Designed miniproteins, single chains, continued (5). Designs and how they scored, part 66

Each design is a single chain, and the fold is of that chain. pLDDT is the mean over its residues in the fold that is shown.

## One batch from the design tools (miniprotein)

Design m18278
Fold by ESMFold2-Fast:
Structure m18278 (fold): chain A 89 residues (1-89)
Amino acid sequence: MSPVETVEGGLRQAQELLDQGNIMGAATTARLSADGLRHAAMSQGRFDLAAEAGEIERELQELIDSGEVTEEKVQEALERLRRLAEEMR
C-alpha cells in the first residue's frame, strides 16, 4: 500500500471520529496523518508539501496541548491535509 493511501485512510478515520463527536480523537488522528503525509512528501522530494504538512501537524499539536480543539479547527485541518494528499497522487 502506498504511503499516500495510508494517509488517506487516516484522514477518513479522523473524519469518522469527528462525525461521531470525538473531537480529541479526530484531532489526534489528523495529527498522525499530517506526520505521515510529511514523511511521504519528503520521500517524494516534495519539500513544499512536507513543510505545509509539518505546519498543520504543529498547529494540531498546539491545539491539543492548549485544550482549544474545536470541531471547526479539526475540519479545516482535515480539508488542508486532503488537498496536500491529492497533490501527491
Scores: mean pLDDT 85

Design m18279
Fold by ESMFold2-Fast:
Structure m18279 (fold): chain A 57 residues (1-57)
Amino acid sequence: GLAAKLEEMIKAEDVKAVEPLQLALQSADPDIRSIAAVAGLSSNDTLRNAAKEALSK
């Protein structure tokens, strides 16, 4: 599902994860939100900033 795809993209530091990341943080599913929060710790500045921006909403 979305969570598994997002986790793989975050591990690969794929900037295409930005869109799934924003959707994940809007989810009521705590597992999906947890995966999205981990992107905030990414070494990739684009993913880290996208996670912080989505979490501030």
Scores: mean pLDDT 73

Design m18280
Fold by ESMFold2-Fast:
Structure m18280 (fold): chain A 62 residues (1-62)
Amino acid sequence: SARLRRAREIAREALLAGADFDAATARVVAATGLPRSEAERIVQEVAEAHLDELRALAEARA
């Protein structure tokens, strides 16, 4: 659905921008109105799919 696609986009943008899991989840909930448990699952799936990108960004910021 469009809402789930938007949730994944927001999660990816937040995580790649350096937001932690809780901050990314809160942003998804605020923007999409999804239940927190569903937002948490989406953030986890996005983090798993983009682990290499997230790792590289974390190391560059350190």
Scores: mean pLDDT 80

Design m18281
Fold by ESMFold2-Fast:
Structure m18281 (fold): chain A 70 residues (1-70)
Amino acid sequence: AEQDTLEWLRREGSSRLSPEGTTLAVQFFQSYVDQDFDRSRDLYVEMKRRDPEAVRLAELAITRYIGLKN
C-alpha cells in the first residue's frame, strides 16, 4: 500500500508537477504515514508556495493509501 502509493505518486508527479513539487508531495505523504504532523504541516506550506498542484496530488495519494478512493 505505502510503496504502491509512492510509485503512483512519483509517476503522476513526473507528468503533472515540477520536480520540486513531486519531491515535496512524496515527502509530505511519507511524513503523514509516519504521523509526523509538524513536518507534514511545514511540507504542506512549502507545497502551496512552490507548486500548489502538489497539494491536490498529495491529498489524492493519502486517499488512495487509506482505501477511500475506489
Scores: mean pLDDT 81

Design m18282
Fold by ESMFold2-Fast:
Structure m18282 (fold): chain A 61 residues (1-61)
Amino acid sequence: MKPSFEELKEKLVEAALKLHEAGVPAAAIVALVRQQMEDAGLSEEEKEEVLEAVRRALEEA
């Protein structure tokens, strides 16, 4: 089943937090998230929303 934008955003945030927990630097995590969003064909507004959610989650972790 094709994931909704909301499901994709949740999965990307979860993946980012797991990478952070594994000791991956935030800059590398952001680069990986950007690559996944590009591969998924997200719009610029969708990419910005996901990056904001990832950034906030990493800062709170």
Scores: mean pLDDT 79

Design m18283
Fold by ESMFold2-Fast:
Structure m18283 (fold): chain A 91 residues (1-91)
Amino acid sequence: SEEEEIRELFKRVEKEKREELERAEREVLENREESVELGRRIIEELAPELLEVSDDDDLLGVAAIHRAGAFTEEELRKYFELLREKLEAAR
């Protein structure tokens, strides 16, 4: 059915996103110091208010999403929303 085709397509997109992110995460961990600095720079440029609630793991996460390429804008937006929820909870 069309619903089964849509469900399988969704699973494939999720798997491709995961595989690209896993590759980017490995690259980030191999270059940890440079990747922390990259993540900090990305947040400073796009959402500087989020630096207050960003730890090194958050910075590495941002760097990994950036290095993943094809899914960068959507995944960064989602990550920034999660960081904004942290900021709101800390107020």
Scores: mean pLDDT 72

Design m18284
Fold by ESMFold2-Fast:
Structure m18284 (fold): chain A 85 residues (1-85)
Amino acid sequence: MSEEELKRLLEERRRLAREIAEELDVAALQFTIRLYTTNPEVAERDLRRMGVSEEQIEEIREFVRRNPEPSDEELRQLAREILER
């Protein structure tokens, strides 16, 4: 196997690992924001453990205040926006 082939395989592996990690982070954050609609104290604690900033937690509070019954799609969109920052 050439050094170029090995480098490409390592880059592909790192890319796939990031994509999987990002999808898992989105799913976890989506679930935690959903939990905020029923148990905000537990959800805020979990958000802080996940490394979500206080500013982002305030954004989540405002989102839930405006939409107390958010759809899974709306939650996923918010989770992606938070993780992109």
Scores: mean pLDDT 79

Design m18285
Fold by ESMFold2-Fast:
Structure m18285 (fold): chain A 85 residues (1-85)
Amino acid sequence: VDPEVFDLEVKVALLEIQVAITKWAVENNPEIDLEETKKFVEKILKQAEELLREAQRLGHEDVARSAQRVIEDAKEILKKIEEKK
C-alpha cells in the first residue's frame, strides 16, 4: 500500500463518517445548533473538494468517487438546514 494513497483513503473515510453523523443529527436532533452545524458542513465540503482535486490529479479514482459522494451528502445537508430556517 502506497503511504500517500493510504493517507487519502483515511482522510476521505473520516469525512464520510463526519457527514453521516451530521446528516443523522440534522434529521433526528430537534435541539441541534443549525448555524454551527452549517459552518461545520461548509468546512467538510471545502475539505472534500480539495481532496477530490488531489485524488483526480493523482489518478486515485476510488478516493475521487468517495470524495464526490461526501460533496453530494454535504450539499444535501446544507439544503436541509436552509429548509429548517
Scores: mean pLDDT 84

Design m18286
Fold by ESMFold2-Fast:
Parts: structure tokens; sequence; C-alpha cells
Structure m18286 (fold): chain A 118 residues (1-118)
């Protein structure tokens, strides 16, 4: 399993996005933004979240630097995603609303990402 596949599974995103991440990271970011907009996020917040997720998923240096889990935790905390005010919605559900098929019905919450890294 590639690094991209592992991160997508942890985030609850469909593995059909692997070629999009690898070949067109800007399209991946755009699809995430549109999924977040479908889920009711504001345009500015959708841009911010989509950009951060795309940076994490597309950057193998970030994944390899996960020996420093504190920096990754600070990034997730700064985004106010799961723990504070904004749960990362089921992005697979948002992507299905865009017509992108997901083969995983019950994606794990973003905080389970940390269980795989520790």
Amino acid sequence: MSTVEKILEILGLPLSLVPVVENDPKLFEKLLKQALLKLGFSEKLADMIASEIAAIVGDEEIYESLNDTERFLLRLKALDLHKQRIDVPNLAKGLKMLGIRSEVEAPEPVMNLLDYLL
C-alpha cells in the first residue's frame, strides 16, 4: 500500500482518488473544495480545509516527517477540524454528491489518523 493510499483510507476518502492525487493534485484540491461546499461549508473555509488536506496527502515529505507527530497534531489542531468546532465531515459522502463513487461506506474520523501514526 502506498503512502497516499494509507492517508486516504485514514481520512475516509475513496482510493479511486489515488490517481487524481498522483497525476493532478490541483484537481484533487478542487474536488475536496467542491465536496466541502456540498456539505455546507463556506467558500473560504472549504478553500482552507481542502488546501491543507491536499498538502498533507500529496506531500510524502510530510508523511516521512511523521516521526515529529507534534507538528502534524498542531496543524490538525490549528484547522479546528475534529476536536473543537468543525468536525471534518464524511468527505466520501461529499464526494459521492459530486458523482465520485466510494467503495467504503463508513470512513473513520480524522482523529483516527493519529492512531495509525503512533
Scores: mean pLDDT 55

Design m18287
Fold by ESMFold2-Fast:
Structure m18287 (fold): chain A 82 residues (1-82)
Amino acid sequence: SKIEKIKEEVLEKIRTAGISVEKAIELFEKLLKEENIEVSEKEREEFRKEIEEIVEEVNEEISRLLREAVDAAIEKGAERLA
């Protein structure tokens, strides 16, 4: 469905570009307007919650991966200085 494609595009942008909740909501509203799609207030609210959860999960994963990468770089740097 068109709504599913729009939702997937927004979620993909969160995962690939690390956009904020505010930017994700803005993109969702922009895509709905461009496709002239009306969604219920309930569906809009539910997708907003999904956006917030995915942004939090992506931020947590990025923070974890960044920490692991920094730790690995420090360890390899220490090996090179030995």
Scores: mean pLDDT 79

Design m18288
Fold by ESMFold2-Fast:
Structure m18288 (fold): chain A 64 residues (1-64)
Amino acid sequence: SALEERLRKVEAEIKELTERIQALMDQVRKSGTATPEQRAEIQELTSRLADLEVERRRLERELG
């Protein structure tokens, strides 16, 4: 179904964003500080991830 295809795409994007956030967080942990650019990217990616998580939960509810 279209909902199942959308759910797969959302889950794939969540995975990609989670991996990118984790890589940035690992860099910050190793350096002991985040650059302004790293902070901005983490904030943008985490905001996008939160939106996708809301969409994923909505799609899961619609699918039953």
Scores: mean pLDDT 87

Design m18289
Fold by ESMFold2-Fast:
Structure m18289 (fold): chain A 94 residues (1-94)
Amino acid sequence: MKEKVKELVDKLKSEALEKLKEVAPEAKEILEAFEKSAEKALELLLNQENKEKIEEQFEPAIELAEKAGLKEAVKIIKEFKKEFLDEVERILSA
């Protein structure tokens, strides 16, 4: 179970990073913040932490993208967050 969750998150993260590089190729700080947020969210989930705490891990990356005026990057990060939470809940419920 844990291995399948990690595999799915890694796949979703890779797809999101490819999209972010296309819309914000020079925004290294946003890419790094997103990667860090995704990794920390996965760590907290595997440790059975509160959903609210997991969700808030994405706020720094979203804030950086919003301040930079990169609306498409904001959408990509929010889409990943939603898909991450939806798919992981499905796996843990099975």
Scores: mean pLDDT 78

Design m18290
Fold by ESMFold2-Fast:
Structure m18290 (fold): chain A 97 residues (1-97)
Amino acid sequence: SPLVDYVYRVFKAVNKNKLISLEELIKNIVSLAENPFWDYFVPEATLEERIEGIAKYIIDEIKKNPERKESYQKALETNPEKDKIPQEIIDALKKAL
């Protein structure tokens, strides 16, 4: 989806300084996707497209930091809003771990 790729590019740009840990990004994927800033920058993207774009960024960063996979897996398992994440995205995150 062009909107998923645009969400990915925007999220990558705003996280340029990597101030939020990957563990916190994984734990808060849904809250990050629900942020009203998306209504300003990508108003046409659905919540699912916003989650997918953010997850693509997280997957890229997991691949760059393979030494921390156990920590990332725990963050995914302890995500209180996992039921709001499409199963295909959970599967993609698990495959990267």
Scores: mean pLDDT 85

Design m18291
Fold by ESMFold2-Fast:
Order: C-alpha cells, then sequence, then structure tokens
Structure m18291 (fold): chain A 93 residues (1-93)
C-alpha cells in the first residue's frame, strides 16, 4: 500500500499532467488545483486507510469535472483521454 507521502506525490503528479494537457484552460486548472489542495490537506491528517479513500474520492471528483468540461466544450484530444485514463488507473490502485 502506498504511504501518505506517496499519495500526496501522486496528487501533485496528477495536477501537473492536467496543467500540461489543459495549459490554455486556466479556469479548469484552477478548479482542479482547488480540489487537489483540499485533498492534500486531508491527506496530511489521514491514516493510510483514510488516505487511500481520499485519493479515490478526489480522483473521481477531478475525473467528473474534466468529463463535464469536455462535454461542454465538445473537445476531445488524445492527451485529454490519456489524463482521464491516468485518473481511472489511480482509482484502481
Amino acid sequence: MPSVEELIKKMDEMLEEFKKVFSDEPELIKKIEEIVEKAKKELEKANPEEAEKIVQETTAEVQELVAQWLLKHGVQTEDAQAALARIAAARAA
């Protein structure tokens, strides 16, 4: 099982991937940053079992936000699909 430190790093890596994919969409990035920052604060207080649940819930929330944004703008890129796949993989871990 990953440590809380590894889970925080995973959240930072996810945020950096979205910043690369959606560099021209500052409003979407800001919303993702707010979700990730809340999750990181919760992770600092969490035990390992709680930390795994926080990461799963956070990745689900970010995935839903990105999916809704893509539907609204009608934009699908291979990079956006790759980012969503990374979130799905994070949920499975």
Scores: mean pLDDT 73

Design m18292
Fold by ESMFold2-Fast:
Structure m18292 (fold): chain A 70 residues (1-70)
Amino acid sequence: KLTPEEFQERALKVRELMIKNKVPEEKITELMDELNKAQEKGPMTKEEFDEILKKYLSEEEIKELNSLPV
């Protein structure tokens, strides 16, 4: 399970990747809101985090994110 610190770092990297790829701010905000709501319910696994990402990001973008240090 991700710690709060690991969750925050991973969420920031997702946001940075989306900004780099010129994803609309509205879509970035929607993803961040969904991730924060899930985190409020308790710690999640990397797999659960990535399931939320799949709604907003391509498989290639998720693979790029997972290649970065946490």
Scores: mean pLDDT 76

Design m18293
Fold by ESMFold2-Fast:
Structure m18293 (fold): chain A 69 residues (1-69)
Amino acid sequence: SGAEAGRAAGLAGARGAAEGGPRAGQVSFTNTGLDNGSPGGGAAGGMAARDGADEETAQRAGEKGFLSD
């Protein structure tokens, strides 16, 4: 489902944020999300994780980000 794609993309974005630290940007998260089925999901999850969100919160952000795609 689209929500599952958003969750997966959000998680991938969050992991990218952990590796890139504060310098990881929305473009990197969007590209990670695209590889996982949702550019918006990756961006939302990555940004949430950069702001200190846990993986579950980042996955929920990814679901909402998918809806904006």
Scores: mean pLDDT 70

Design m18294
Fold by ESMFold2-Fast:
Structure m18294 (fold): chain A 75 residues (1-75)
Amino acid sequence: SKPLDYDEVIEQLDYIKKNIIELLKEAKKLTTELEQKLDEFYAELKEELKKLKSVDEARELLNEKGPEVESIIAK
């Protein structure tokens, strides 16, 4: 598999997080607790991604973590 470009992946995650926060804010669903949970989730995800070496590994991790972020947003 291709080597992982960490800078690109981190930039994409930051962009996704920003868009989620803005959408929640517009929907009047953004709470301090929800924002903190999103901050924690993405911080942990970034640390896990730093341990990976390939695009395939990153894709597997993101698929495993998808249900967690969906659960956070659904509240």
Scores: mean pLDDT 77

Design m18295
Fold by ESMFold2-Fast:
Structure m18295 (fold): chain A 75 residues (1-75)
Amino acid sequence: VEEALKLYKEYLEMLKELKELENQPRTEERERRIEELRRRGGPLVEELEKLVEESEEALKKLEEIAKKIEKEKLE
């Protein structure tokens, strides 16, 4: 999971930088920086999307279990 933590940290740093750039005055330098971050972030986003998809499948299974427990609780 060390790779996942490293990827997550890089993603958070990129998101934070993108958010800061979006709040800055619109300049050519700002737009170029945003494009650079998007280009660099592409592979990171894809890898994170895969991890999120795996996590969402696990969460969906947990939600189904929770619904079954609630049904039993109501009985």
Scores: mean pLDDT 68

Design m18296
Fold by ESMFold2-Fast:
Structure m18296 (fold): chain A 98 residues (1-98)
Amino acid sequence: MTEQQAEALTKEAIDRVAQLDPEGAAELRKRYELAKQSPNKADALSAVAAEGIARYNALTDPEKRELYEKAYNVAREELDKLISEATKELQERIEKLK
């Protein structure tokens, strides 16, 4: 897959998720921006597209939705911890500069 094809597919997947889950689409857009900085852009963008397609399918199928919500909650807890640690480190750096 070319970078242009992967980028187009990723944008389409995010747009589909945005129609049903705007918050999930916002997370996918963040991953899309990170994927554009990858040395393997085509593969990184394809991974984001696959995640978007999986999320969209889960939102349209009640059985898959339950499995998706469980997986999402686990991932969110880990992300929240990383954000909290990064925020604390930033605050400590600012305090040392004063």
Scores: mean pLDDT 68

Design m18297
Fold by ESMFold2-Fast:
Structure m18297 (fold): chain A 92 residues (1-92)
Amino acid sequence: SEYERLLQEAVEAARAAATTPEEELLKGIGALLRLIGTLVEAYLKLGKEKAKEIAEKVVEVARELLAAGVGNPELARAVIRAAEGFLKYIES
């Protein structure tokens, strides 16, 4: 299923970005850019409703990691901002 693939890829990219060590910051930025690309692909291939579900799951995952003190809090917040920004635009 395209939905399952894109959901998995988005969550994996969000986890990779949020859990990047400080010494590997560029890898975390790369994961954040992959996440943005995956959210856009989800919108184009699956439509608004399914892309919204994926973005909401990304926000959940990043908030859980931030609350647990896992990884880089600034990158976790960047993941949340990117996914919430995406949600805001597709609802317009």
Scores: mean pLDDT 88

Design m18298
Fold by ESMFold2-Fast:
Structure m18298 (fold): chain A 63 residues (1-63)
Amino acid sequence: MMEEARRLEEEALALARDRPELLQRAAMSQGPWAQARLDAGVPLEEVALETARAVLEAVRAAL
């Protein structure tokens, strides 16, 4: 179900190996946003994918 989101999370973790604080910061900032999307009725798998993509892009941009 959330396999694509999990793969993106793993890629972000691998890329953030040298700077794990970037992954932590991105995840913390996306938490409230993701919860708001879920509360608005957006499917969990869709929110998870968008959140994983945002975290990965943030890590890539910071490297």
Scores: mean pLDDT 76

Design m18299
Fold by ESMFold2-Fast:
Structure m18299 (fold): chain A 106 residues (1-106)
Amino acid sequence: KEDYEKGVKLLKEGIDALRQKNYEEALKLFTEARKYFEKALGKDSPLVAEADLGIAIAYAMLGKFDEATKYLKEAYERAVKAGDKTLILSAYNLAKLFLVDLENPL
């Protein structure tokens, strides 16, 4: 699907923006990648979780930790449901940096 290919391109551009410390641009790119992955693969796709991790990192670098925590928890939940050990580890490592408890009861 064209939507999948567009999502992958935007995800890569978002990662490049993070490397360049262009956090506002990274947030925009990851948010658009997430929309394309949702359209192509559905909300529970591991690629939506990857975009959610990018969004969480961008928000955290912008000092918006409440938003970062929200997307990090969504990414973790999707990664666990998908059984994606690499994404689970990535979300867990990011949570340690932000002092987020991924298993905190509401």
Scores: mean pLDDT 82

Design m18300
Fold by ESMFold2-Fast:
Structure m18300 (fold): chain A 64 residues (1-64)
Amino acid sequence: SPHHRLVQSRVKEYIDTNDLSPEELGQLMLGVQAVHDRAVREGWSPGELRRELSELVKKVSEQA
């Protein structure tokens, strides 16, 4: 699905760019799953999904 491909691409970019601990990676993966599930359930556009994914990445970065 377009949502699945967008999530996979963005998550891979973030992981490849940042040196995440196993704990940080776990938190990111849980957050990504929640955002993806909500996007599918609520019928989000790719733009809306991208915004929420950016907010999640920002939150993870601020906790590190």
Scores: mean pLDDT 70

Design m18301
Fold by ESMFold2-Fast:
Structure m18301 (fold): chain A 77 residues (1-77)
Amino acid sequence: SSRLRSLKAEEARDKVIEELEKMAREGKSPDEIIELGTKYVKKMITEDYPFSLIFAVAVHTTELALEVEKRREEEKR
């Protein structure tokens, strides 16, 4: 059913977000987080994922990269 497909796609999205969050926790740079997030977004586009899930990954990638950058700036100041 379309609902079951949506749930499986959401689980795949959650796994991608978990990997990005792990990179942020391991102290990877904002650029490295953006690079991996961009690769996942491109893969999701080619695999015809729902636009809302692609957008969610792009937004979370941006938020995580900004959080790491902000934390680095706050620790300098």
Scores: mean pLDDT 82

Design m18302
Fold by ESMFold2-Fast:
Structure m18302 (fold): chain A 91 residues (1-91)
Amino acid sequence: SMRKEREARMIRLVAELLRKLLSDEATDEFIEAVRKELLALAETEEEKEGIDRFTDSALAWLHDNPYTEEEKAFLLATLPPVLEADLAALA
């Protein structure tokens, strides 16, 4: 149960970060706060490296936004339902 609870929290943090990035609501401070929370949940060096790579990519996306408004709308409609399905599977 503790493992499922940790994985569910990590999925929720990733989903929230993606929602805020796609809605133009993310800030550098928010991304760094998500990094800190994800790192606190990480148990391996590989997970920590993955978290740093993911959040560094989120910061790059925030500054150099590679997506059009239409692409962001599509991702916002599709990515959170996929992550919510993964979260439900952990229940």
Scores: mean pLDDT 74

Design m18303
Fold by ESMFold2-Fast:
Structure m18303 (fold): chain A 87 residues (1-87)
Amino acid sequence: SVEEDLKKLIEGLEKLAETLSGKAKEAALRAVEVLRESLENKDSAEEVLKKMQELKDELIKEYPDDLEVHFVAEMVVRETEDIVKEA
């Protein structure tokens, strides 16, 4: 289910955040916050993807040279795209 897939993504991001530091860790935790809000609001997979794409655009704009932040941003979009595809 979308809810189970989102919970798994949140868990994975929290675990990833433990291995990161600084802005990349903050980016991962910010994604977790947005995903948790989407679960509470019962957002569709498509709405979650839109929010993740918006977060990616913001992160890349704010941290153009931070490859770790870009990695987190790209990963959350790709994982959410996979959830939409399977939903």
Scores: mean pLDDT 86

Design m18304
Fold by ESMFold2-Fast:
Structure m18304 (fold): chain A 83 residues (1-83)
Amino acid sequence: MEEARKAALLVANAVITATARAGVAAGRRAMEEAVAWVAEHYSEEAVEAARRAGAEALARLGAVADDPAAFEAAAREVHLELE
């Protein structure tokens, strides 16, 4: 589970960072790139965990993208769920 947890956190962080800087479309691209990187370095279980974490982060952050305070709260909650 450590490998899957690390992969999920890596992809979720990539989505949070890209979405905060350049919006939901950038977050989606960052998720695709980070998942591809995980697929080269981690197990298939870690890749699936990373895809789920990235998709969840993108959906939650996208819903509140127009509210900076709600965005920060959602980003913190995603981070805490993966610790």
Scores: mean pLDDT 79

Design m18305
Fold by ESMFold2-Fast:
Formats: C-alpha cells, sequence, structure tokens
Structure m18305 (fold): chain A 61 residues (1-61)
C-alpha cells in the first residue's frame, strides 16, 4: 500500500468510529476521541506523513 492509501484507510477507520460512537457520545466528545487517536498515530509517522494527515483531518473535522 502507498502512503496515500494508508492515510485514506486511516481516515476511513476514523469515520467508522465516528458513526459507531455518534449514538453514544455527543459530536464534541466524538471529535475529541478521534483527534486523540489521530495524535497518537501521528507520533509514529514521518514529518511529511504528519503534514498530510493534519491537512486531511482539517477537511474531515
Amino acid sequence: LSQEEILEGFLALLEQFRESLADRLSEEQVNEVLENIAKAEMKHLSEEEQKLLREALEKFL
């Protein structure tokens, strides 16, 4: 898988989490959980990958 495919897969996973949590948590709480997950994963990414993820998250959130 390319870096772009991995990033898209990660964003799709976050969207699935958003949908699953929406019935149990407020939108604000869901966004906080998703941001925390993204920040944790970002620590394992290169600087370029972190930039791409940040830009994608701004569009996603």
Scores: mean pLDDT 71

Design m18306
Fold by ESMFold2-Fast:
Structure m18306 (fold): chain A 96 residues (1-96)
Amino acid sequence: AERERALARAAAHARVIALVDEREVSASSDEEAIEKGRAAFEEAGDTESLELVERRVEALRNGDQARLDALEAEERRLVAAMLLARNIATEEQVAA
């Protein structure tokens, strides 16, 4: 059960990254893409990722590039850790 939650969180996180990466056009389109990712995080129960998404939406609306860069770096780090768990059969291998 826990491993399925971890995979769901990783998928939701990767989805937000992918949607934002593809939609580097306007705040409104990025906001819509992030809102879809937010719903996935809510279903996964990932509060930490939800907080990052909310910060990112606010930064996009305000055009705060420095904050966006910081949030993207943090989000990518979390996604990388989660994706390692997906690609590696056990969570123990990620912790090692």
Scores: mean pLDDT 56

Design m18307
Fold by ESMFold2-Fast:
Structure m18307 (fold): chain A 93 residues (1-93)
Amino acid sequence: TEYLEKAKKLLEKAKEAIAAGDVEAAEKYFEEARNYLVEASQTASEEAIELLKEAALLAGQAIEAAKKGDIETALKLLDEAIELVEKALEIHK
């Protein structure tokens, strides 16, 4: 669960960076979060692994939307990614 908590905090920081217009910082936070999601996947159930894969995909799409200047879409996709990480955390309780 520690890796999932770290990933969630990093995705929240990525969201804050995008809201502040700092897409470069958001991309760095996303890369760190993705690494923690991969580490979490090594000990996760199949159900949790699928949620983590979807979260990583959505967060990556959020960074691409932010690079394109679509901040509204980027923030929505990051919120969805964070929600999926929260669902994975609930499975590991």
Scores: mean pLDDT 85

Design m18308
Fold by ESMFold2-Fast:
Structure m18308 (fold): chain A 65 residues (1-65)
Amino acid sequence: SAAEGLRAAGAQAGARLQALRDKYGDEAISGTVTRDGPDGGVLELTVNGKKIVFRGRGDALEVEE
C-alpha cells in the first residue's frame, strides 16, 4: 500500500542519514525539508559541502549523491 511504501521510504532515508552521520560526523551534516506535492517530499542535506537529496514518492525513495 502507499502508506507501507512511505514508511519503507522513511526507514530507508533514516538508515542513509545514520550511515552519513557514522561516516562524516553529525557536525558535517545540515539539511532542510521541502514538500513539493501531495505524493511526496524532498529532504536536502549538505555533507562536507556536497549536496545529497532524498526524494520520497508514495511507494519509493530516490537518492541523489
Scores: mean pLDDT 62

Design m18309
Fold by ESMFold2-Fast:
Structure m18309 (fold): chain A 87 residues (1-87)
Amino acid sequence: AVVPEEEFTLKKLFNDYLKKNNIKSGLLNGKQAYDFANSIDPDFAKLIDITKPLSFNEFYALYTLWKAGQLTVNPKIAEKNEELLKK
């Protein structure tokens, strides 16, 4: 389970990522969400759908489910991610 200190740390890392990449909307596009997740853990990045934008709250919800072992790789999303990341 994610504790409040982990949520604060993840939010700081998220905000630092937004600033470093000049993201003004506060939303990560799918490729940015994948890149950010990969910087945390490559196995977590495999669970990100790169066709969908993510807010911090959505990203944190996915992170919490992943830490609980409740996220599984969707083969269709994984295949689409591989194709889009190669282009």
Scores: mean pLDDT 75

Design m18310
Fold by ESMFold2-Fast:
Structure m18310 (fold): chain A 68 residues (1-68)
Amino acid sequence: SADERAKELAEEMRRTARERGIGSPEALRLREEAGRLALEGKNGEVTREVGRKLREIGDELDEELAAR
């Protein structure tokens, strides 16, 4: 499901940020993928929920980058 995909991507983003650094090329590529998936989901409640979760994770990463 889209929710399961969002959770999987979220876990991968957090793991990559932790192992490689939040500003690493790997973390940035995962953020680009998350943004693309959020934009592709124009219809349906499930897709809006996925987009919301991915945006929330992006905001968390941005806040951590700003704190350094």
Scores: mean pLDDT 64

Design m18311
Fold by ESMFold2-Fast:
Structure m18311 (fold): chain A 75 residues (1-75)
Amino acid sequence: MTPEEAALRAMADTLVAEGYSRDRAAVLAGQIYTLGVEEGKSLEEIAEATGLPKSTVSKALKAGQAARAEQLAKQ
């Protein structure tokens, strides 16, 4: 699994735990990854772009960054 795939999965799993459907969580995880990991946008900017609460974005980003770092450490 790539670091990117690991991050996206962790973000999606976090969003499902927050009450989003798996399909919607996958789309939102992709948006959070692009804006937060690739573009370095703030939590406020990601929340505005996705329509998610900042607390939800923060949880998803932390989970994704942790999973990405773990996967990078294996390579």
Scores: mean pLDDT 84

Design m18312
Fold by ESMFold2-Fast:
Structure m18312 (fold): chain A 83 residues (1-83)
Amino acid sequence: MSALNFIRSYLSLAGVNLPQQHVQYLAQMAEENQEFAEELTKALLLAVYKKVTPEELEALLQSILEDPVQAVEKARAFVQQYS
């Protein structure tokens, strides 16, 4: 519940709208994998602080949803690129 609410709130602040099913899946992945939760949180904060565009964040999240096995690596690479 808390991870789902956190992700939904930060996506809203970042100007990104995702279907509820996708937000729920991202929240489940974050609860199952601490490294993913940490890198996802950093990516969300980059978008909230206007260091990346909503479109760049949305592209990352779509890529993660298409290939969940690489989610941690994709999120980490994104954070490293824009930090």
Scores: mean pLDDT 84

